# Designed miniproteins, single chains, part 61

Each design is a single chain, and the fold is of that chain. pLDDT is the mean over its residues in the fold that is shown.

## One batch from the design tools (miniprotein)

Design m2224
Fold by ESMFold2-Fast:
Structure m2224 (fold): chain A 96 residues (1-96)
Amino acid sequence: MEALRVISEGLNRAFELMAEASRVAGRRLALELHTERLPDGRTLLQARAVDLETGEVIAESEPIVVGPDDVEGARRAAEAIVEVGERALEAARARA
């Protein structure tokens, strides 16, 4: 379950970034994860930062495909999730 650990660490970091972005923006921002299971057992993952009041997408990752026990794919997914949080925080700070 190493791949799941890597993704969980990325999610925790992104949640911290989203909490700070919400505080800086004075708005309710959320991290949304879209996951889709592919016929070959791989998972397609995409992260978005959304303003819950307007439904506006502030930042979005590219779709990333992660295989079963795919630590490298999980790392790419974690990095993309964190980048969405970082972009949301940057947008919040630029507005402030």
Scores: mean pLDDT 83

Design m2225
Fold by ESMFold2-Fast:
Order: sequence, then structure tokens, then C-alpha cells
Structure m2225 (fold): chain A 67 residues (1-67)
Amino acid sequence: SAEELVRQEMSREDILKQIKETLEKAKEAYKNGDKSKFAAYMTAAGILAVLAGEEGRKLYEEFLKSL
């Protein structure tokens, strides 16, 4: 699966970094009113958050609260 491939190819620290970068892109799309890009970045960040476990989930949840 794509999740297994990402986990195999990336360290946990790399996954957390990708979550942060993806959420920054989501925030930019949100500010610009780009609903399609926002949805795409939020979906990608959500998948990465599952792979990163509790720390990834916390990043995702705190981002949603910041909107």
C-alpha cells in the first residue's frame, strides 16, 4: 500500500517534517480561498499523520484548531 511504501522509504522524523510542510501549504490554500488545494493537502497530511502516530495526530488536530 502507499502507506507501507511511505513508512518504508521515510523515517518518522521525515514523515513529521512532511506533515508540517503539507499543513503550511494547506494554510496558504485556505488563506487564498483555494478549496480544492486545501482539501488535497489536508487529505495528504491526514494520511501522513496516521503513519506518524500520536505525534502526527497532535500536529493535525492543533492545525485544525488554529483555523
Scores: mean pLDDT 81

Design m2226
Fold by ESMFold2-Fast:
Structure m2226 (fold): chain A 86 residues (1-86)
Amino acid sequence: SESIEELKQKLEEILKKAKELLEKAKKGEIEEEKAIEELEKMIKEVEELLEWAKKYLPEPVIELLEKVLEELKRILEEVKKLKEEK
């Protein structure tokens, strides 16, 4: 289905951006506070998508959203740890 394919593509783009933010933060190319703000926005977007998906989408898609959300939260914690080490 086109809508599921579009959602998968969007989630892939979000994860790519999140990993990019982590790498930039590790290299000092972005302020940790800025990376945290952007990651929190991404997490909120995926959480809102997950709430919607629980009502309308099949279990495998819900599980994919939950997995993406867990990865985003892990990346956020790594960036927060980098900030605490300063």
Scores: mean pLDDT 85

Design m2227
Fold by ESMFold2-Fast:
Structure m2227 (fold): chain A 55 residues (1-55)
Amino acid sequence: GEAAEIEAILAETREILERLPLSPEEKERLFANAVAAGEVSLTAARAALRDVREL
């Protein structure tokens, strides 16, 4: 269901952020944004993941 897809997107987002040369504070902020997007919709979660992939 959508909840499982959002969970997978958040897991991928975390993995990407951990590999990026960002501060721990920036990684936490970006992940929190992705979590908030996932609470709104699957479409919003996918958009947040795309933004992170472009960093």
Scores: mean pLDDT 85

Design m2230
Fold by ESMFold2-Fast:
Structure m2230 (fold): chain A 69 residues (1-69)
Amino acid sequence: FDTLFNLGKALAAQGDLDSAIGAYEKALELEPDNAEAWENLAETLEKKYELTGDPALLEKAEEYRKKAE
């Protein structure tokens, strides 16, 4: 988990949002109850929405924020 989660954080910090999303999704396959990973995934999707305007990304981010709570 930690390696994939840290990879996701590093990729998001570099602005590689698609790779960050993939890394967080893989981390959550290992620990699906990790609230921090759901929150970071949601935040990354929101950042991608700001760049693309795809409303499906915003809806997915809201769902994942609910998983973090």
Scores: mean pLDDT 79

Design m2231
Fold by ESMFold2-Fast:
Structure m2231 (fold): chain A 74 residues (1-74)
Amino acid sequence: SRLEELGRRLAELAERNPELFAELEARAAELEAALAPQVEAARAAGDEAAVQALLREAVERALALAEEALRRAE
């Protein structure tokens, strides 16, 4: 699957380019910090549709960050 292939490639990136992997980890942490308050606000409001949409956005944006890092590692 796309997720399994990305996981394998990210493991390879961590070994071959630890600096670029650290940059990816930092950007992923920034994404989590930005979205976590929005997810908590939606949960507090009982807006399950908003929670699902935010979680989907988080996954899509995280995958995009991973793919960009892998592209740059070429």
Scores: mean pLDDT 81

Design m2232
Fold by ESMFold2-Fast:
Structure m2232 (fold): chain A 100 residues (1-100)
Amino acid sequence: MRVPSEEELERAVRYALEVLAGLGLDEEKIREVVRYVLEQGVPLELLFEYIERLAEALRSGDPSLYPYLPKEKLTAEFFNETDPKEIAAHFVFYVDNVLR
């Protein structure tokens, strides 16, 4: 796994917190997920696009923006209760199969 720089991690976390604001997501969980995604070598630009799509899916409840998750899992509760490594694995899968 790649070790992200502190600057890269803080930039990514700050963006995620701004875009995902008001959705009830745990900030420590967001930081851990972002760190694991960056450790898998996902470029910042793709991570930012994924975060924007996740925010839209959570606000709208539209599963078409997240075709690999059932609508019932597009909730703050699922995000907050799920292992951050499992969420990060879903991020990587989405980036590799949907955004590429």
Scores: mean pLDDT 72

Design m2233
Fold by ESMFold2-Fast:
Structure m2233 (fold): chain A 95 residues (1-95)
Amino acid sequence: LTPEQWAALDAEIAQGFYDAGKGALERGNYDLAAMFYIGAIGVDPNNAEAYLNLGKAYYKQGDLEKAREYFEKAIEIDPSNEEARKLLEEVKAQE
């Protein structure tokens, strides 16, 4: 495959992991959601939404330290993400 074809395949795989993670999160399977979002990040480390949702999965599990870490990473990648900023404030208020 060309570099462009590999990049397209990586994007499709990352999206597949991300969508699977969202489905797991919606069903309340936070452990499975976290695993899928980690997979998405492993393929595309600049996916701010994957970090945001990984933080949500940890937050729902009560892991405030990891939730904070991943919300901060989401904001680092996309400072315009208002949801990540609101959730980070919520986590910090509970610490």
Scores: mean pLDDT 84

Design m2234
Fold by ESMFold2-Fast:
Structure m2234 (fold): chain A 83 residues (1-83)
Amino acid sequence: DVLREAWEKVREILASAGIELPAEFPRSAAELLEAAADAITAAVDAAGAPFDERAHRVLQEVARVVAELVGEEGLEGLRLGAA
């Protein structure tokens, strides 16, 4: 299950930055990216400005892993949200 592999890898990436991904399994790559973005945003809001650079790097690595394992359809939601 490619989505499960992406979810487990995203959790490991977030955990390495001290961020916890919600325990609910996402139904799609878009939901996985939304959950990761929400978790990163919550961590930035809690920690403040010094976390911004780390959050940006974590988000880029998450997006890369999802694109590599699940495909580009999962990235469209994130790109539209960033635009």
Scores: mean pLDDT 69

Design m2235
Fold by ESMFold2-Fast:
Structure m2235 (fold): chain A 56 residues (1-56)
Amino acid sequence: MTWEELAANVRALCTALGRPELGEKAAALILKYGAAGLSPEEAGAQAQKETGAPCG
């Protein structure tokens, strides 16, 4: 999975939950943590921890 695919997946999940703003925030955090050297799994987990957004 690419960083773009992970970000798109999080946005889609949050939009389905009626929280598109949360998806944008979580996607931004995922990309930020990815740039900091975290794995996609770790970046997703941190974004979920900070925002409560599901990262599937």
Scores: mean pLDDT 77

Design m2236
Fold by ESMFold2-Fast:
Structure m2236 (fold): chain A 68 residues (1-68)
Amino acid sequence: SMDAIDEIARSLSTMSKDDQLRVTDHLLRRHNVPQERRDKILEQIRKAKSPEEMAEIVRETLRQIEAE
């Protein structure tokens, strides 16, 4: 079966940077991620130089949240 996290990361990689930040912030808030951790993750996404780098940040972040 396809991993839902991979589908989310791929979807986000097709969006504008502003939409990537907005959607990711909303997703992190839904998972009750603390503000300090959200700010750090959003800064990593903001600094990502490619869609691939951004997708890796999202995949790693969501895997960590599911493992908690």
Scores: mean pLDDT 83

Design m2237
Fold by ESMFold2-Fast:
Structure m2237 (fold): chain A 60 residues (1-60)
Amino acid sequence: TGLTALQLAIARLIAAGLSQAEIGERLGISPGTVSRHIREIMRTLGLSSRAELAEWARAN
């Protein structure tokens, strides 16, 4: 996959049900930075929703 290690970690935390604020606290980055990474991940994977990203992360 074209994802970085950080992007893969974010995708897995989304699949685990964490909010952007919780992911930011876990990874030491701002919620805005998390939001930017989510958009980049979705673009890279050709996904159109957070729900699709969570499904992808559960399968991978």
Scores: mean pLDDT 84

Design m2238
Fold by ESMFold2-Fast:
Structure m2238 (fold): chain A 100 residues (1-100)
Amino acid sequence: SQQDILRLTIVMFRWIALQSEALLLLKKKVEENKTEEDKKLLEEAEELIKKIQEALINKDLEKLKEYVEKLVALLKKVDPEAAKELEKEYREIIEELEKI
């Protein structure tokens, strides 16, 4: 329905905003610490974000959940408090997608 398309569009915009926040958090930590370990975490997160985008486009909710859980786990290694807030927002977006 047109309402489902509108809901999906809003969810996608919220998703893009959250991915941007996650990447900014990781980039900030890489700039502060300048370690190879933090650089590797950033590269792994960027790969997961690409996989998340592909899963979202393909409407693969199982893969979407898997990649989101992996991204949250990486973020917890960098900033546990910020990661918990992002995890809550990701959970709410996934729950909204399951209603469509």
Scores: mean pLDDT 76

Design m2239
Fold by ESMFold2-Fast:
Structure m2239 (fold): chain A 66 residues (1-66)
Amino acid sequence: SMAEKEKEVLEKTREILRKEYGLDEEEVEELIRHWRTLARTQAPEDETAKRLAKKLEEIERKKAAE
């Protein structure tokens, strides 16, 4: 089902964000919520990827700014 595929993708995404990007659980959930919003609005894949990258940069910038 789509729900099962979504769960698998989200679990892998959480693992990558925590291990590769050093994000905490709050930051990971913020990114996932943003992705879910884009998915719900049926945004094109290219646009979704760009907006996720921008959101990740925003989170990293806030973290770097104290």
Scores: mean pLDDT 70

Design m2240
Fold by ESMFold2-Fast:
Order: C-alpha cells, then structure tokens, then sequence
Structure m2240 (fold): chain A 87 residues (1-87)
C-alpha cells in the first residue's frame, strides 16, 4: 500500500527510489512473461489500476510525500502502461 510513503524519511525515500529504478527492467520482463502466459487480469482492469495509482502518486508529489519514491513509481507505471498497450 502507498500509505507507508506518508512518513518516509528523506534518506529512505532516496534509497527506495534507487531500488525501484534498479528493479524496473526485471519487473517489466516478469510482467511481459505473465502477459504472454495470460496470468494477469484483463488489460482494461490493469490499465484502470495503473491510472488510479498514478493519480494517487501525483497527489503525493504535490504534497511532497516521498517525492523520489513517487517519481520512481510513476516512471515504472508509465513503462508498464506502454508494455500493456503493446498487447
């Protein structure tokens, strides 16, 4: 849940953002394989979940809540959306 981001100290925010960015290629490859194997929910449902999470993360950025982690998650969600649109 994104609730844990609300009380994140600056040092942990930067650390988590770096870990997310480091893992993005691997996670996207895993999603690609799951899409090929039909192991994920319907594309429309996944896109809706991505939109809802992006909206919440944008609110967090506006309020200065874990801005580095929020940016890293938004980068991931944008790439995931692009991957889903290819299928």
Amino acid sequence: GLESLKNMPEEKDKEMAEEIRKKIPEVLEQFKEMLKNKELPEKEELLKEIEEREKKLEEYLKEGVAPETAKAYLEFLEKLRELLEEF
Scores: mean pLDDT 80

Design m2241
Fold by ESMFold2-Fast:
Structure m2241 (fold): chain A 60 residues (1-60)
Amino acid sequence: MVTEEEVEEIARERAAGLDTEEALRVVAKYLAEKGLIDLEEAESGTLGERLELIRSVVVE
């Protein structure tokens, strides 16, 4: 699992100026590189389904 602070840091460093979908893709790729989620699954489905997948591995 990763912390919400770590996700916010990655979003600021790697997704600054991107829209919500592109920022979500950047975060999903980072989590997939850590072996926490499957990138293919994270890029499929609705925006809400992708957000739920990311939330499942993020802790406060």
Scores: mean pLDDT 74

Design m2242
Fold by ESMFold2-Fast:
Structure m2242 (fold): chain A 94 residues (1-94)
Amino acid sequence: VKEKVLEYIEKGLKLYEEKKYEEALRYFGEALLLDPNNNFAAGLAFYSRFLLTGDLKDLELAIEYFKKAIENNEPFKEKAEELLKEAEELKKKL
């Protein structure tokens, strides 16, 4: 189960890098179905949804979940730190 969670996050991240946010969100959703407490997958899901909709609430939730993922030393910590900086910079422009 844990290996499959990481696989879904990796697949979602590849789609995210291609700006395929709807497809990326589906994979992050699958990761959350297997591990509802995965803060990084939750942050990625909310951030992807923000990039599709512009909903500031989703951006704020993404920032909080990325912080939790970093604090908990979850897998992909370096990527979580990168995305946290990116999300905080986007919030400053809004």
Scores: mean pLDDT 86

Design m2244
Fold by ESMFold2-Fast:
Structure m2244 (fold): chain A 61 residues (1-61)
Amino acid sequence: FGFPTPSPTEERVLQALQRLLNAGRTRVSPRELAEEAGLSVSTTTRTLRRLAEAGIVRLEP
C-alpha cells in the first residue's frame, strides 16, 4: 500500500474503495466511500487525503 502500517480506518476506506472499483466505478466520491465503509463523510474525507498524499488514490471534485 506504500505506507508501513495502515490504520484500521485507512484499511476500511481502502477496502470500500476497492469494492466500488471492483463493481465498475472509475470515479468514487467521499460520500460513496463513507456509505460503503460505514464511516462519517468527515472521517472518510480525512482518510482519503492521507491516501491521496501517499499516491494510492486521486481526489476528484
Scores: mean pLDDT 71

Design m2245
Fold by ESMFold2-Fast:
Structure m2245 (fold): chain A 69 residues (1-69)
Amino acid sequence: VSKEELEREVNEAMAYMYVGIGRSLKSQGKLEEAIEAYKEAIRLAEENNLPEEVIEEIKAELEKAEKEL
């Protein structure tokens, strides 16, 4: 495994981690913090060229959190 491959895997994992953090914060009623977590997940997903379907799913989570504000 190259350093470049590891970096990509780590960045992908971080994007999903931020989605998990956002969901956890949303369940706690911390909607503004959840929105920031989803925004970071989208940034990482776009920067690492994750599939459009994945990015759309994260954007849907963001929209749901924003609607609850």
Scores: mean pLDDT 80

Design m2246
Fold by ESMFold2-Fast:
Structure m2246 (fold): chain A 59 residues (1-59)
Amino acid sequence: MEELKKELEELIKELEKLKTPIARAAIKEGRYVLEHGSEEELKKMIENLKKALEIAKKE
């Protein structure tokens, strides 16, 4: 659990360096799951943020 929260937090920090609407939306969803999510939801969100980071880097 703790390792998943740490990974999600690091992905959020990387997205915060980007100034795109996709990054902003991903940060909001990631923050919500970091505070309220189950272990399964954390795993799913980590994968979603990795995809969002790839898309945001192309903007």
Scores: mean pLDDT 78

Design m2247
Fold by ESMFold2-Fast:
Structure m2247 (fold): chain A 56 residues (1-56)
Amino acid sequence: EEEFEKALKELTPKQQEIARIVREGTRRVLELESQGKPEEAARVADEAYRRIVEIR
């Protein structure tokens, strides 16, 4: 986690927000898939994608 935060300091605010969304989304997707909930994982991925598109 500290390594991730250190890397973020070199990015622009928009890139930092996108990086956080990607990290959070990936973690949640993997968690849901491990629980046998691929439909919910797909929903979480879609939501993260929409948030990224709004920032870009």
Scores: mean pLDDT 76

Design m2248
Fold by ESMFold2-Fast:
Structure m2248 (fold): chain A 64 residues (1-64)
Amino acid sequence: MDELLEELRKLLEEAGLPQELIDRILELIRQGRGSHAGALLAHHLPDDVFARAAEIIREIAELQ
């Protein structure tokens, strides 16, 4: 799980998201609120990058 969170963090950093937003997204995912995190990301990421982020979030949710 931590490896997937780190992969997601790097993807969001490469996409140019502010660190405060990245921290909020990772916190929501740790709380089991991946759907909320995904909805927030949909407003900030291009469709192709969002698809990759959403896939990582789904993998994390399946491990919880």
Scores: mean pLDDT 82

Design m2249
Fold by ESMFold2-Fast:
Structure m2249 (fold): chain A 55 residues (1-55)
Amino acid sequence: SEAIRRLAEELGLSVRSVQGALDALASGDPVLEGNVLAELGEEATERLRELLRTL
């Protein structure tokens, strides 16, 4: 996805890392969601959640 590629570039992450984070946030598992927040921070996590709403 072009949107995933652009967000990866903006966050300084690989496409695989962004896809993994999106999968974790989409899972509904609070442990996986918490890990994304802890690793990437609030701003990046919110941007990932916004992208999920558009996919």
Scores: mean pLDDT 83

Design m2250
Fold by ESMFold2-Fast:
Structure m2250 (fold): chain A 55 residues (1-55)
Amino acid sequence: MLSDEVVARLRENMLKVFPQEEVDEVITLLREGRGRDMTPRQVEMVNAAMLLDSS
């Protein structure tokens, strides 16, 4: 299960690049453990957020 801290960081990073509406959809899917329901675009959004969070 993703921690609330990780989800919050991903949301913050996605909001730097993507519209809030699209970000909130991705965050809902992540919180519900519904990664399988994500579109390719939503997967790319999470990957972009992870790259932005990398040291």
Scores: mean pLDDT 78

Design m2251
Fold by ESMFold2-Fast:
Structure m2251 (fold): chain A 67 residues (1-67)
Amino acid sequence: AEAHLARARELLARAEEALRAGDVETAQKYLDEAQKHIVLAILDGAVEEARELAARLRELQRRLDSM
């Protein structure tokens, strides 16, 4: 659980950096990878923490979709 949460946090931070740089393709790649780790964290029982990361992913995806 912790490893997947940590990786999701790292990937979301990289996605946000890519969004700031205007790199839509790289940002989408990091968001897709973060979603996979969030799902794995949920399956490992870290549901509440994973839901918080899923909300952050959704916000970043919304920003990406508006570019």
Scores: mean pLDDT 83

Design m2252
Fold by ESMFold2-Fast:
Structure m2252 (fold): chain A 96 residues (1-96)
Amino acid sequence: SEELLKEVEELLKKAEEALEKGDLESAIKYLQEAIKKAIKALDADPKDQRVLDLLEKIVDLARRLAEKFPDNLEAGILEGIALIVLGVAKLVAKKS
C-alpha cells in the first residue's frame, strides 16, 4: 500500500511535467499508470483516505489535460475514467 502510494505520487509529478511541456503521449501514459496503481492501492486498503486524495489529484490533472487538448478523445476518456474511479472509491469508503 505505502509503496503503491509513492509510485502514484511519482507518476503524478511526471504527468504534470509532461502536461506543462505539452507532451500529450507521456501525460496520458503516466496518468493511466497512476490510475492502475491507485486502484491496486484501493483494493489493498479501501478505507485509506490517502488513496482518495491521490484520485482527486488524478482527476484534476486529467481534466487539465483534456482542457489543453480538447480535440483528443483519449484525453477526454481518461478524465471520464478518473471520475468513475474516484466515485467508486468514495462509495466503497462509506461502506461498513
Scores: mean pLDDT 86

Design m2253
Fold by ESMFold2-Fast:
Structure m2253 (fold): chain A 80 residues (1-80)
Amino acid sequence: GSIEELKKALEEVKRLAEERGSPEAARALTAELEASIRMLEAGEEVENVILAARHGIARARALGMPEETVEEMLRILEEA
C-alpha cells in the first residue's frame, strides 16, 4: 500500500476508536494514532508506524476497547 493508503487506514482506526471506544480507551488510542500519523508524515519507515499503531490498539484493548472493534482495527491496518 501507499503512504496515503496507510494514512487513511490510521484515520479510519482513529474514527472507530472515537465512535465505539470507552472515553479512556478512545482518548489513549486517538493520541497514539495521531502520533503515528505525525511519524508517517515525518518520513518514518512504514513498518515502524504500523508497529506503533498496533501497540496503541493492544493498549486500548487493555483499557476496555471492545474486542470486535479491536479486530476491525487490526484488519484495517493489515489491508493497508
Scores: mean pLDDT 82

Design m2254
Fold by ESMFold2-Fast:
Structure m2254 (fold): chain A 81 residues (1-81)
Amino acid sequence: SEAEKRLEEEKKQALETGRGLAQKLVDYARQHAADDAAIAAALAGIQKLRDSGIAAGLSEEAQAIGDEATAEIRAIAEAAK
């Protein structure tokens, strides 16, 4: 149906937007890797992205994006010690 096609396209756009926002938070963490407050803010931003994705019905994809970004941010912070 046309409604199913629109929903699929909206989901794809939402996922692309979510991945872009996650990447910006990872980039922010990379720029501030030794700043514990900045790392905490980046991780909080990723959690907000997860919550937004779950609310939008994209729970599995939001969790996957969030887990990947969280792992990368943690690795960045650990490498800066």
Scores: mean pLDDT 87

Design m2255
Fold by ESMFold2-Fast:
Structure m2255 (fold): chain A 64 residues (1-64)
Amino acid sequence: SSKKLEEEIKRKEKEIKELRKELEELEANLDESDIKQVNRIIGLKLRIIGLEFEIEILKEKLKK
């Protein structure tokens, strides 16, 4: 239903905001020699990109 799609979009938008906050905090304290920190930052960036693409797909479904 359209309501379920709208709720899923809202949940994913909230997740992006939380991930972006975590990313900002990690980047502010980044030690580039710490491979685990670098990998975590890369993982967060990829997750945000994936969620943004998922939201666009869901928004297109709402238009139809």
Scores: mean pLDDT 85

Design m2257
Fold by ESMFold2-Fast:
Structure m2257 (fold): chain A 61 residues (1-61)
Amino acid sequence: EPSLEELVERARELIREYLEKTGNKKGAEDAERWVEEALASPDAAADLRALIRLLEHELAK
């Protein structure tokens, strides 16, 4: 299972791809904030996985 550091790296990679594909700066900023909020939460890994799934779904379109 990936570490917290690996989940953060994956999320940030997907945020970069999302910004490049969509040009949605607000969406990318909101996703970066979600990463920071997830790391401050007791459910950091679960919150990061939820963000990763959302971004992967958006990038698959």
Scores: mean pLDDT 83

Design m2258
Fold by ESMFold2-Fast:
Structure m2258 (fold): chain A 64 residues (1-64)
Amino acid sequence: SMKKELLKKGQELFNEGVRLMLEGKYQDAAEKFREAARLYKEAGNDEFAKISEKLAEEAEKKAK
């Protein structure tokens, strides 16, 4: 289903964001978390969308 594909893609982007955070690539991590948040929201997973948005904000703050 389209929803299942959106959730899978969101999870892949979320995992990429986590990897980038561990590598200190904070701006790239923020971008991946924002993409993940968009896909989670489109899939109807508002909780994971909010978590991803918060992580993007934290990553952006660390990039400064």
Scores: mean pLDDT 89

Design m2259
Fold by ESMFold2-Fast:
Structure m2259 (fold): chain A 66 residues (1-66)
Amino acid sequence: SELKKRLLKLIGEILRLIGEIYDLEEQIKKAKNEKEKKELEEKLEELKKELEKLKEEIEKLEKEME
């Protein structure tokens, strides 16, 4: 099924983003100064927005599979 292949691909992309988010959160905890922390927090917000978009794509595919 083409829809199942798309779902699996999106799940793989979500897992990759979750890993990147985890790495950034760890870097934020280790940040030595306010500028470094702010730059990492801005990247974290961008990744969280990308994760939300992928979740919306999964919801659309789940509705199409009904």
Scores: mean pLDDT 83

Design m2260
Fold by ESMFold2-Fast:
Structure m2260 (fold): chain A 92 residues (1-92)
Amino acid sequence: GSMAVKALIDAVEVALKEGASVSVRIEGDKAIITIKGAGEKAKKAMKEAEKVAKEAGHESKLREEGDTIILEVSGLSPSELTGLALRIIGLL
């Protein structure tokens, strides 16, 4: 299974438990996860997800804008992208 996808789902679950809002957008082979109202646990979990994705060989970019945190992960397969999107939607 994809360690990157698992880490992203774990970060989303942390954010939702903190009461944050989560959205996912797919752009080609890239997943873009936006968390609004992110607390410190959600921000830490997203930073860990970026690290896991990079260690798994994916290009990853993290951006923080106040209480909004955005993580982009590139090089995901169609199956990984679909699984990520469906699992995040299922948590909302």
Scores: mean pLDDT 84

Design m2261
Fold by ESMFold2-Fast:
Formats: structure tokens, sequence, C-alpha cells
Structure m2261 (fold): chain A 64 residues (1-64)
């Protein structure tokens, strides 16, 4: 669901790039990846320093 995808993205926001989170949110919203593929992508991507994230924008992407 969009809510499950949102919580997954939020859970790793301190360790992932803004561009990755926006890109994965869009890919999921467009049906290009499943929730399990989203989880795998987040686990396999290297950690990086925290960036500012627009969570309203991510929610809008997921619910569009």
Amino acid sequence: SPEEAFELLRSVADRKSASLLYGLARAYAEGRISLEELKTALRSTPDQPAEAIDWDAIRAILTS
C-alpha cells in the first residue's frame, strides 16, 4: 500500500539520498517495482549522510 511504502522510505531517511527516496517512491507509485523490491533496493543501497527530505512531496508521489 502507499502507507507501507511511505513508512519504509521514512525508516531509512537518515541514511539515504533524497534523489534515491524520490526515485523509489515514483517507481513504486508507477507500479514499476513491488513493495518487496522497494525493501530490497533500500537494504542494498549504501548508507550516506542524512539529507533534507520533503515528506509531503513523497506522500503526494505515492498517492498519485
Scores: mean pLDDT 79

